# Designed miniproteins, single chains, continued (5), part 67

Each design is a single chain, and the fold is of that chain. pLDDT is the mean over its residues in the fold that is shown.

## One batch from the design tools (miniprotein)

Design m18308
Fold by ESMFold2-Fast:
Structure m18308 (fold): chain A 114 residues (1-114)
Amino acid sequence: VLEGIKKFQEGKYDEALEILKKEAEQGNRTAKARYVALLVYLGKEDEAEKVIAENPDDANIYGWMALVYLEKGDYEKAVEYAKKALAIDPNNPVAHFVAIKLAQEGKLDLVLEI
């Protein structure tokens, strides 16, 4: 259940990616969102975009994408994905965390767009 996340925390990114993909295929929604986030983190953005296109109403995927783009310094994409997550699920915890982080970084104009 948490094996893919554990491998990520150990720095074993290739193993984490394989396990998260398997857990996502078994219906684990958290694993799917983390799998997409890890693809972007590793620079596999084309593969991540394909999974997003196949899951257009999955708020968790958008929330985790917002967080990854925030960490990469792509504030425009972070805001775009946070808005998509909150439009589907207004209580999405990852999207709220992104808004808090933007506020802490002084990006209040961007927070007002969410």
Scores: mean pLDDT 78

Design m18309
Fold by ESMFold2-Fast:
Structure m18309 (fold): chain A 66 residues (1-66)
Amino acid sequence: TEEQAERAGRGIYDAFGVPREKALEAGRRAVEQLKETGDPTVASKAAADGLREAGVEVKPGFAAPL
C-alpha cells in the first residue's frame, strides 16, 4: 500500500538521509517486489537498487524496513 511505501521510505530516509522522494521511491519498489515474490531478500535488493540510482552507497547485506 501507499502507507507501507511511505513507512519504508521514512525508514530509509532516517538511515541514509537521502531526499524524501528518493527514499519513498525505494520503499515503493521494495513493497511492490514483496507483493509479487513474497521474498524480502528480493524486496531489499529492489530498495538497494533504487537508492543506488539516487546516488546513495548501499553496503552488502542491506535489509529494507518492510
Scores: mean pLDDT 70

Design m18310
Fold by ESMFold2-Fast:
Structure m18310 (fold): chain A 107 residues (1-107)
Amino acid sequence: EKLKKLLEAAKALLEAARKGDVEKALAAYDTLKKYSTNEDDIIDALAGAAGLAFLNGHDELVEALLAHSTKPEEKAAIERATASVFLAIAAVLRLIGRIALLELELA
């Protein structure tokens, strides 16, 4: 059934993104495109994978997904996910930095 293949491909893509496995990520993306009847499934999976890869420091996998994607909407989803994750990480680091400085000033 197509739905089962789509879910397996999406899961494989996210797991490859978490681990930084470029070959498995691209294979999962190709499988997702083959079985998907809705472009939003591909866009959501790419956004999730790109954000997860970026969060785990797998920039090469993000670049591979960008290079392999053929549609502007897919590229835009990858770029938005990485930009969003970067801003979130920067905010957390700023907060931790402020707390650390306050602790040092009070010591």
Scores: mean pLDDT 73

Design m18311
Fold by ESMFold2-Fast:
Structure m18311 (fold): chain A 85 residues (1-85)
Amino acid sequence: SEQEQIDAAIKGMEEVVREIEDYYAKYGSSMSPVEREFVRGLLDLAKEALEKLKKAKTVEEVYKIMAEMQERARRLAEEYLERLA
């Protein structure tokens, strides 16, 4: 059902948030300031996407939220790589 697809997207994003938090907890102290800022940016983006997904009522809204998140994540990655150069 549409609701099952929305619920799956929420669960998937909760797992992404947990994975980034775990990664930051384990490796944050060994990260450069630039890497730490990038990881924090990804975490904030994932948390924002999760809150939007919890409010989604259609699969179309889920696709839009996920597309916007992917584009913003891409920009963060490009900024991170540029700062390393």
Scores: mean pLDDT 90

Design m18312
Fold by ESMFold2-Fast:
Structure m18312 (fold): chain A 72 residues (1-72)
Amino acid sequence: MSLNELGRKAIEAAREGNAEELEKLLLEMVKIDPVAAMVAADEVIRVAREVGNEESAKAAEKALEEARKAVK
């Protein structure tokens, strides 16, 4: 699965309220490209909050923290 496809699916999961799936997708991005994962997680957080899905926003924030650790 491409980085673009992973990011797109994570945004879709955020809109659907599937916090578990978006966390899984973002963590896979962290393993491949942590910088791309940080960008995707930031967008997922914005989308999740726009649609009022706080669980998805929290899951994305957790993935963002893992990505930040990976770029150190």
Scores: mean pLDDT 82

Design m18313
Fold by ESMFold2-Fast:
Structure m18313 (fold): chain A 78 residues (1-78)
Amino acid sequence: SITDHLNATIAKIEALAKQLDAATQAKLLAEVKADVDRFNQALSQGDSRDSVITQTAAAIRMIGVYTEAEIQVEQLKR
């Protein structure tokens, strides 16, 4: 389901964020929380078209946060 994909993406973001400095980690986790709150609000509104659109948009935004986390980790020096 879309919820399962969202939760899987969040888990990946949290794992990557642990490898980053405190400020970047805090920023990424705040973005995750804001998007999760929006997704859950939409989910609580039922099966309306607007609710489904908001849920889908939140899932797409979460992929964006995941991509940002991956880029930040790739910039880490050994």
Scores: mean pLDDT 81

Design m18314
Fold by ESMFold2-Fast:
Structure m18314 (fold): chain A 82 residues (1-82)
Amino acid sequence: ASEESKENFKKLLEAYKNGDVGKTFPISVTDTETGATSSGTWTLLEGGKVKLEVEGELDGKKYKMKAVFDAKTGEVLELEIE
């Protein structure tokens, strides 16, 4: 896993411990091989779920990703890529 992914995961765990359900937090991810950056948000949902929405561009192609996963198990419940 990237160091940025580890940092984002730590922030997620802290927000979950603090009961920050319904709050939205920024996320940035940089691909270390290409230097491409993507940005988005993650939101704590009720029932221990997390919504991740990321938009970026790679080689002139725009992409969007939306995922919902269980914060306790890491199980991916929904995944959409456009």
Scores: mean pLDDT 70

Design m18315
Fold by ESMFold2-Fast:
Structure m18315 (fold): chain A 82 residues (1-82)
Amino acid sequence: APEFELKLYYKGELLGTQRLTGLGGEEAEKLFEQLLKLKVGEELTFTFNGTELRLQVLEATEDSVKVRNLDTGIEAVLTRIS
């Protein structure tokens, strides 16, 4: 199963780090693939772990995407690790 690292930030401060495995890794892969199809500044609405997320792409590489949650202002970095 795919594995991801999720880092959450608010106003530049690290809130937490989580490893996404199993079903969480599978949902993270779906999100990651959709985000990689977008350009910086574009938006996506995605349901993750039962929560609807309105996300804007801030930065993207081959292995990592940084997004902002438009409702909370929390930024997330999603990195593929396996």
Scores: mean pLDDT 83

Design m18316
Fold by ESMFold2-Fast:
Order: C-alpha cells, then structure tokens, then sequence
Structure m18316 (fold): chain A 74 residues (1-74)
C-alpha cells in the first residue's frame, strides 16, 4: 500500500524533481526491508534507470515495473 501510494504520487510530479528523487529513495528503503537480495538488485537497477530517465512514459513504465517486483517479492 505505501509503495503503491508513493509510486502513484511520483507519477503526478515533474520528471527530475527533488520530491520524485526523495520518493525513489523511500521506495528503495521499503524494498530493502522485505525483499530478497536478488529482487533488491533488480529494483536497484530499475531505480537507477528511473533516476536517469528524462522521458515521462519511460519513467512511469519503470515505476510500474518496480511496483510489480515489490508486490511479487513482498
């Protein structure tokens, strides 16, 4: 629920905003508490891709994939 809420809120923010970065950090922290090492590595790669993305559609797709992995692994 918390990770889903953070992801939906991030989709409403400007791409590359500081608030978006802070929420990506929060999502990573939530994942670190519940996921296996393998799933954490997968999410870390996606967070890095999202943080480097300048395209809204790509960013949103990466967030959806992060949420999928989190819900599958938690």
Amino acid sequence: DTVRALIEHMKELPVGSLEQLLFLIAVGGEAYLVLSEEKLEEIDKLIKQANASTDKAEFDALLDEILRIYEEGS
Scores: mean pLDDT 81

Design m18317
Fold by ESMFold2-Fast:
Structure m18317 (fold): chain A 62 residues (1-62)
Amino acid sequence: SQENMDLILEYIRSNGGLSVREVAERVGVSPSTVSTLAGEVGMGEPKTELGKELLERYNKLP
């Protein structure tokens, strides 16, 4: 959902200010999934469609 993508983007932008476990619980995925998506976006090398969408949104944020 949009809210889940926004939470993952907030986690990435927080750069360690948010708990990966708390974000994963709220999104309904594993902590490793959140960490993988954050790493893909951070490196600019998304491997999944969700990762690509997150990177596109991340690059458009002010």
Scores: mean pLDDT 75

Design m18318
Fold by ESMFold2-Fast:
Order: structure tokens, then sequence, then C-alpha cells
Structure m18318 (fold): chain A 60 residues (1-60)
């Protein structure tokens, strides 16, 4: 939903490590969100989103 994408944009503005962990947690709780949709919402490449999710996974 638009609310989840707005939450992701807020999390993406946070400093490391909160940004990577937060993006991972939102993706984990919302598996229907594709990495492409997250990339579009954040103005990032899909590769960058994949990397942030992997980094966030290591922090939980």
Amino acid sequence: SDEILETLRTIASLPYPLRARGIYEIKKDNPELTNRQIAEALGLSVGTVNRLIREGEKLV
C-alpha cells in the first residue's frame, strides 16, 4: 500500500545501520512488495535494494 512505501521512504533517510535493518524488516513483513517496487519508491536501483536487504538481514 502507499502507507508502506511512505514508511520505506522515511526509513531510507535514516543513517546506517537503521536504514538497512529497517528496509529488511519492512520487506520481511510485506513479502508481496517486490524489490523493484521498493527501488522505484526510493529512487534506487534494484541491485542497491537487494544489497540493502542482505545487509539488513545480517543486523537482526
Scores: mean pLDDT 81

Design m18319
Fold by ESMFold2-Fast:
Structure m18319 (fold): chain A 78 residues (1-78)
Amino acid sequence: MTPEIREAAIKRLMEIYHLPEAEAEAILADLTDEEVERLANANKEEIQEILSRAGARVLEEAVAKALEEQEKRKKLEE
């Protein structure tokens, strides 16, 4: 990914969702390089689809990690 593509993706998120730059950068951190490149050139509907899929993936990963940590705590405390 080039700095130009990353900068374009940040600006796109800021324009469409009226996000602060820091929040836009945080969203990009959860995306793959391919998703960031697509987002930089995408229309609003396409961006919503990209973010929805990425959000679902991040939520699934977060839930899996939370359940794993909960299981570890039960084994350590019980």
Scores: mean pLDDT 73

Design m18320
Fold by ESMFold2-Fast:
Structure m18320 (fold): chain A 85 residues (1-85)
Amino acid sequence: MLEDLILEALRKVGKSWYKKEQQDKVVDLAVEVLKENGFPITSEVRNQVRAAVLNHNSLGLPEAEDFEKDLAEFVELLREELKKA
């Protein structure tokens, strides 16, 4: 399922983004990757992406120390998970 693919990519990064602006950026880039892979970008899809990010953050993992680097790693891991599906 879409949420499971996003959660797997987030799990592999092993870090969380706790600031709202950073979470919004993670959601926006995940949505862009999904669009590149032919997913319909609806409010439901955006809500599933945000829910996955919030669920991941509830695990209390260490905060991402290098936001841009960790964000780029997440994007590449998400692309890899989508190619396997």
Scores: mean pLDDT 80

Design m18321
Fold by ESMFold2-Fast:
Formats: C-alpha cells, sequence, structure tokens
Structure m18321 (fold): chain A 68 residues (1-68)
C-alpha cells in the first residue's frame, strides 16, 4: 500500500490533472511521482499513465493506483 505521504502527493496530482485537463501538466506530475519509492504495483500503473495520451485513461490509472 501507499504511505500516507505518497497517497497525499498522488491525490494532489490527480486533483490538479482533473482541474487542468492538460496532458503536459499530467505528464509532469506523473514524472515527479515516479521519482518516489513507490510500491511496484503503483509504479507499474503510473508508468502506464506516463505513456498514455488520453487524459481519461490517465485519470483512470491514477484512481486505480490510489485504490491499492
Amino acid sequence: PLTPEQRELLEKALKNIEKTKDLVVARAAIHDLLQLPLPPEVRSLLEQAYKETDLDKIIELLKEALSL
């Protein structure tokens, strides 16, 4: 599972991505999150999100990561 600090950072990133709906903002936020020592299952979802061009799919993957 995510630590409370990692969860807060991921929640803030998701909220910002949902508000801006900007792919550049989304990629920058995901890149920053990938610098954290994340659990392997969370990292896998974020690496998938980083390669996505569809904002709805990026949001779906980040929500899935938060559910772990």
Scores: mean pLDDT 86

Design m18322
Fold by ESMFold2-Fast:
Structure m18322 (fold): chain A 86 residues (1-86)
Amino acid sequence: DDRERLLLMAKKILEAAKYLEKGDIRGAVEKLVDFVAEIEGLSDEEKEELIEKMLDEIRERNLTPEQLLEEMKPLVKTAEEIVAEA
């Protein structure tokens, strides 16, 4: 059901944003990967591999938690609207 998938995505985006507000990039990535794992049916091993790959890309781009949160602002706003309409 598309509505249930949108709600799950929105909730995981909001959880990830909360971790970024605390300076926890790994926590934020774990929440985003949780959504992908639910949709794709990833194993715990595949989840950890995806987390490490995303963290490597963030390190290569030298992104801070504050920069990631700023880049996510439009997604966070959309996620808040989706949850409010649910």
Scores: mean pLDDT 83

Design m18323
Fold by ESMFold2-Fast:
Structure m18323 (fold): chain A 103 residues (1-103)
Amino acid sequence: SAAEAAIAAARRKAAEYGYEALELSYDPANRRAEAVVVDPAGHRGRGVAVAEGRTIRLTIEMLETGEETSATVELPAPATAEQIGAAAGAAAVAGASQERIEA
């Protein structure tokens, strides 16, 4: 399913950066993926990716402080569930690391 593909992509993206996925979700009706990840030091981040055509809008949150930032990713074609999931995973990693993702 699209939800399974998005969740798998988010998990893979977190793992690429050495993070463990704590919570993963995908809402196909809203083209929205959410990921919560933790690093080996216990820092946690939350990422939300919402797709609108070719644009993915990201919310990046550092869970220890509640600090929230936003970023935008432009794609050459309408976003797939896998791309939305991967973007949420990357945003969560950025939140945990206190880094921002630039579009």
Scores: mean pLDDT 84

Design m18324
Fold by ESMFold2-Fast:
Structure m18324 (fold): chain A 99 residues (1-99)
Amino acid sequence: SMEEIERASRGFAAGARAALAAVDRAEELGVLTPEAAARILGTGMALGADVALGRLSPEEAAERLAEAVREALAPVATPEQVEAVAETGREAFLRALAA
């Protein structure tokens, strides 16, 4: 339905904004790659849509975004840098998508 498309679109946009916070943090730390940026952004957008459609809780989706960040950055960043970016994404996602 159009209403479902509109909800998914809003969730997608909110998820994208949260993922961009993680991308910005990775750039600040000098660990961002184009591949990592694409994966983090794509994951955040998809998770935002799923939350808006009631398929995932904001908390569950935020943890999945954090895990995607960890996987994307593990080859190029220290464990401390990985966790800083993952936490930035998790917190931004909860702010954007939690009621």
Scores: mean pLDDT 90

Design m18325
Fold by ESMFold2-Fast:
Structure m18325 (fold): chain A 90 residues (1-90)
Amino acid sequence: IFSAPGPVRDSVKKELEDAGLEVIEYDELTEEKAKKYIKDNNLDPKKTNVLVYHDDKKLQEEAAEILRKLGFNVVIPKPGELYETAKTLV
């Protein structure tokens, strides 16, 4: 999960991590940061579902475009459904 920091996300972070999801905080995601994460975690983009969330819709769309360009299957939650959507990825 690539998410902007925020009280709602922070309140569920432990529950998401306990469910086997990794929560990565990005205020603004760059291609370089995404590539580093892929390399550091030995991720196969074709086999990895990624959830992207930001309260700024433009920054959310830009992060999603970067990750899709790198080959990830990107899921964007509906407003207010971050936790519920993230649980479907486990």
Scores: mean pLDDT 68

Design m18326
Fold by ESMFold2-Fast:
Structure m18326 (fold): chain A 72 residues (1-72)
Amino acid sequence: SLEEEIERALIEAGASPDDARAVARAVVKALSIPDPEIRESMLAMIVSVVGLYNPRAAEAARRVAEEAVRRQ
């Protein structure tokens, strides 16, 4: 699933398994928001919060989210 793919990418970037799972779920939920402005705001918030703990994981989360939006 997309959630599992995001989780794996975050773990590869150095996130803990628990954090990777939580972030992957949050990203998938944000991607399901119909309103583009709210979706973009939620994704930006998630990436910003992750970046406070792990900049590499934040970069991975941003890349995967941008890729998922582009391939919708």
Scores: mean pLDDT 81

Design m18327
Fold by ESMFold2-Fast:
Structure m18327 (fold): chain A 97 residues (1-97)
Amino acid sequence: SKKEKAIEILKEMREKVLELLREYGVPDDVIDTVKAMFDELLKRVPELSLEEVINAVRGFGRTVVSLLREHGMDELAEKVREIFDEAISKLKELLEE
């Protein structure tokens, strides 16, 4: 189903983002905050339309990028933005199917 594919896209994005945060030595409390945001988003996906999922992912991406920049991690923030943009692209392709 499209919802199952959306969940797989989000799980892949979650793994990539969390691995990158660990690689850059982001503090555990910040990583746990991002992890909690992903878990909340994944819990909501079954209740959302694909358009709502895309909008939620865009908002979440902006929040995570801002959080990383507030901690002085501008290079990491740009890499995380790229991961979110790729996921959004895949979700948009799924929506058009």
Scores: mean pLDDT 87

Design m18328
Fold by ESMFold2-Fast:
Structure m18328 (fold): chain A 85 residues (1-85)
Amino acid sequence: SLLDEAIDHVSRAADAAEAGNYEEAVKHLKRAKDLVEQDTSLSEEDKQSLINIIDRAIKAAEAGDYQTALNTAVLAIIGLVTAKS
């Protein structure tokens, strides 16, 4: 599903950020955002909430703010798993 692919991309972004590869982290987060935007099973509220969390993760990764990027990536995974349920 699109949400399973989004979860995979956020997980890869977290791994990339841990390795100090913020460019790769941003790439994966942007792909996850696109997948969430394309999903038709999410409510508008859940979609907007998830996009907001992913956008915060993107901004943190672009700034090289590892702790914020990691924390927001974890929140995005939790939100995606919960919304999928």
Scores: mean pLDDT 85

Design m18329
Fold by ESMFold2-Fast:
Structure m18329 (fold): chain A 76 residues (1-76)
Amino acid sequence: MGKELAERGQEAYAAGDAEGLIEAVREIGERLIAQAEAAGKLEEAKRLREELEAVVAALREAAAAGTLREWLAALA
């Protein structure tokens, strides 16, 4: 499951598909949150959700500004 999501994210990144990349990141993040919740790690799940929303917001902002590739390059 996680591998398929990571592959979709990489394909979206290579294609310059910002929405596809955001969807892959959100899906991976939501799975990590669900795993933390299932393990009873509610504080970690809350932190992961906050981090996920921050990353998605940053990706959307970079995509809207046309700087998505520059933002991703700076992250690497």
Scores: mean pLDDT 72

Design m18330
Fold by ESMFold2-Fast:
Structure m18330 (fold): chain A 63 residues (1-63)
Amino acid sequence: SKELHEAAEKGDIGKVMILLSEDPSLIFSKNENGETPGEIASNKGHHNLAFLLELAKLELERK
C-alpha cells in the first residue's frame, strides 16, 4: 500500500496501474493522513490520474 501511495504522489500512472492490477483493493487503502491514492493524486495536482482512480474505485464499489 505504501508503494502505491508513493506512486500516486509522484503521478506515476504506469506504476499505479501495475500495482492495482495485482491487488485492486489497494485503491481503498488509506495513508497515515487518511488519504486514498486518488485523493493523494488530486492533492498533488495529478488530475488525470485522480480521475482514473475515482472511476476505478466506483466500479469496484459495485461489487
Scores: mean pLDDT 80

Design m18331
Fold by ESMFold2-Fast:
Structure m18331 (fold): chain A 99 residues (1-99)
Amino acid sequence: SNIEEAKKLLEKALELLLKLRKAVLSEETLKLLREILKGAKEIYKISKDEKVKRLAREIIATTESLLKNPPKSGELSEEEALKLAREALKLVEEAKKLL
């Protein structure tokens, strides 16, 4: 139950983070991405579920890629990117509480 809910939250967080590949990232968004990275690494460390670990690993990889090579052009505004990053962080934090 809690593990299945955590998986759904992490899948949604990953979908939002993938949209950031087409976004202009502000310094505020980059700060949120660093917090998402920290949360995903903590989930990877504490989880015993193989699917939760795989989702956390994908979130880690996506977030590290965005931080290392932020997109230079985007279809999404800085404001839209910030909203997506804030929602993704809330989902990662909620998933961690369920584990």
Scores: mean pLDDT 89

Design m18332
Fold by ESMFold2-Fast:
Structure m18332 (fold): chain A 77 residues (1-77)
Amino acid sequence: MKPASEEEIERVHKDAIETAEKAVEYAKQGKKNLAASYITAARVLLVAGEVLGAPEELIKETREKIDKYAKEADKIM
């Protein structure tokens, strides 16, 4: 595998968080299936970051943020 750059790893983690945040927005709009799909997509991006060799602290922080948004979306749905 090509080694991922630090920038590529950061981008994947940012995308994961933004995807989870977007799920909350869809939940607020009553689009519960789309909200659930975006949370799933955010978790897939987190796994991609782990495979790319992201630091443990970054993985942990990103997981916590995704879990926070997932709980917010579930609260609305």
Scores: mean pLDDT 82

Design m18333
Fold by ESMFold2-Fast:
Structure m18333 (fold): chain A 70 residues (1-70)
Amino acid sequence: MRAELLERKREAGELAAEKLYKEAEEYKKQGDNGKAASLYAAGGIIKAAGTIEVSDVEELLRSLAELAGL
């Protein structure tokens, strides 16, 4: 069970980072390098940490969007 939980959290982290990178790429294309940089940094942190719940990922994404000044 523990190994299964770790695998699930790792996958959640990868998916979260991928979503953040996609959003960052879109902002970069629009010329908003500040927002893009914030999202890239967030994705890197999530990927490095590697263990968070999916619901926590969504909350973190929203918090970062607010911080980036959507």
Scores: mean pLDDT 68

Design m18334
Fold by ESMFold2-Fast:
Structure m18334 (fold): chain A 62 residues (1-62)
Amino acid sequence: GEARGLEARREFERLLAEGLSTEEAGRRTEERFPLSEEQREITREIGRKLREIGDLYEAGKL
């Protein structure tokens, strides 16, 4: 439920504070808090939108 999402966020923040990269912290957090198929689809959609925003920023369109 909602509590599990907050625990995953705290674990990710803890790993970042320990000096891990965003990619490594994300991987380890997902190993501890595996996502359902629906949650994975949402995560992919968010990742896609963030990449689009990054591309627009690099192109000077933001």
Scores: mean pLDDT 70

Design m18335
Fold by ESMFold2-Fast:
Structure m18335 (fold): chain A 75 residues (1-75)
Amino acid sequence: ATETREVSGREAVDEAERLGADSAAVSRVIYEAYLAPAGTTLSYSDLDAAGNLLTLTAERTADGVVKITLTVTTL
């Protein structure tokens, strides 16, 4: 099963931590997206503690705006 959700940066970090994924890496990718030029998309993938695939996509849409999408795929 696959679940995709648009989230805030805080929600993405909290969810990664809850699932046992690398929340520090998720936080770093989001931070880098906020520093990136408009039109930049950063992606990060990790396995959670249950072995499910967690994918984070951070898209810099405009100055000061980052769209964050979190996808969890049950393997």
Scores: mean pLDDT 83

Design m18336
Fold by ESMFold2-Fast:
Structure m18336 (fold): chain A 93 residues (1-93)
Amino acid sequence: MRLEASRLLARELRRAVRKGRGKSVEEVAEIMREAGERAAAAMPTDELAQEVRRTVELSRDTLVRLLEELEEEVEEGVRLIAEAVQKVSDKNE
């Protein structure tokens, strides 16, 4: 029973990751929440449904925090690339 719940949760999380590609942190969090609700609704008992929801919420909060940290690094990287491109353009004019 628990193995089937884990497989279904893993399938929904894989779909969420695929859908979240190139999305904002807020959109990824919402996609994960919807995936968790679908996985929970497919559980044969309320106890398993609650465990799935709790696992998804904990994973979502952790992922959102990691994505926020990564977004800050990506923004800095984009700024540095833009500055480098501008400097090269200015030298060729």
Scores: mean pLDDT 64

Design m18337
Fold by ESMFold2-Fast:
Structure m18337 (fold): chain A 63 residues (1-63)
Amino acid sequence: TSVTAAELAKIPGIGAETASRVKALLERGWTADQVAVTLMTEEGLSPETAQAVRDLIEASAAA
């Protein structure tokens, strides 16, 4: 996975601290889906924002 915290922070509703947390979860081997669920449950993010994070992670993994 090559997604960066800076790329994550470009998603509306994602701040620098949340972007850094997402990167830390990915470094632990979490899947894009697990990260999206955690963002909705723990961070209270909208499903649309969580979907955008998931899509970016998967796009970065496919590149």
Scores: mean pLDDT 78

Design m18338
Fold by ESMFold2-Fast:
Structure m18338 (fold): chain A 107 residues (1-107)
Amino acid sequence: MKVTLDEKKIKEVLEEMEKKGEKLKFIAELFLEVNKAIEEGKLEEMIKKLLEKLKNTKDKEKRLMIAIIALGLAKIIGNEEAIEELYKILSEEERKELEKLLELEEA
């Protein structure tokens, strides 16, 4: 199936989410960065950027959002080293929350 995200549509969603609060805006900005990386063929660079953002982020909800996106991208490209590095950055409890959220998306 086509994984083609329209950058214009993502920007429109970001503008609507900004009216609904900072948390949704943060998610929309991450999706916009991911879409740009897909279009430019820079998925490996994006994964590295997400891991760096995760290391520098203290907010628990933002950390989970970054972790979900980074893990998803790493699985898509088959980057096992990035997955291992992600799990080293996350706590045991954050790993359990991440796995639970992914099971809900796969189910």
Scores: mean pLDDT 74

Design m18339
Fold by ESMFold2-Fast:
Structure m18339 (fold): chain A 90 residues (1-90)
Amino acid sequence: SFLDLEIDEFTKGLPEELREEVREAFKNGKLPSDEVLDALTEKLLNDPRAPPHLRGLSREEVRERVRKAFEKMKEKNIQSLGEFLRLLAE
């Protein structure tokens, strides 16, 4: 699906186990594990394609934004990488 392609590109470089967990979090509204939250936080801090508003935040602040974004997506039944990235900015 289009969502699968977006998630695969976004999670490129992560171990397959964590990539699958991200797909499940987006598709089934499951809150990801601490390992996934840590891995996505590292990726966002080091990826030049990451939202620029995350620059200057601590690792802990970025991690909390990632956690809250997934929580909000679950609450609103949102299945979109674009909306996830927008929620990281809020």
Scores: mean pLDDT 80

Design m18340
Fold by ESMFold2-Fast:
Structure m18340 (fold): chain A 93 residues (1-93)
Amino acid sequence: MASALRRAGEAALAAIEAGDEFARDVAIAMVRMIAGVLKSSQKSYSEEAQEQVEKLIEAIDRFVEAAEAGDLEAARKALEEAIELAKKLEELE
């Protein structure tokens, strides 16, 4: 999960820097897909892990908003937070 999120997020950041709207939208769609899988499986996690899933989804939503706005600084910060939360979630399961 953390690895997939990093690859998709970094692809979005690179596309924004290059001004490639198509590549940006594709990368954002991959990030949204990861968030969708997390939302669909949230109730199957332990109570402690569910709290981490909620925080991770919030960080992903912030990343998407910043990436769509072309705010590289905010997007990078949100991506770093999301990756740390994803790693913590992997340690709980």
Scores: mean pLDDT 81

Design m18341
Fold by ESMFold2-Fast:
Structure m18341 (fold): chain A 68 residues (1-68)
Amino acid sequence: SAAEEEMAEVKAEAERRLAAATSREEQLDVVLQAERRMLGIAARHGLTPAIQALIQEYVAELEAQVAA
């Protein structure tokens, strides 16, 4: 779906920004901004169980990059 494609792009951009981030504060801001952008996409396209699960999965993957 268009929502899933937009969310995948948000995740990919966030991963690039995390790789470039020079502080933990910057890394946490990247994750927070990505989550907010994905929630904005869900607000436009409808928050289905599938979209909710995808947001949770992508946020968890981004948070794991910060924790490593």
Scores: mean pLDDT 84

Design m18342
Fold by ESMFold2-Fast:
Structure m18342 (fold): chain A 98 residues (1-98)
Amino acid sequence: MEEEKKREEAKKYLIEVLGMNEKEKEVLELLLEAKREKKYEEVLERLVKLAREAGDNVEYTEEELEELKEALKKAAELVEKELELVKKYGKTRLEERE
């Protein structure tokens, strides 16, 4: 329960630091959902749909979809790692690089 609050605070901090817009926030939520629910295929389908709605008319082969799925897994792991770093170090503010 307290971990959910820390996760939400870390997510807000990451969004603010990276200057994420509404579409980027949507992608972030989809990546976190894919990691939590292990529904990488469903999330990949939603991301491909968003790309097509943005004007990307590229058709993906089965091999390209497998590569994108692996890239999605790696991206989700990197995002979770960044959230963990924000939880662990964002509070200490080791920003001093004068």
Scores: mean pLDDT 68

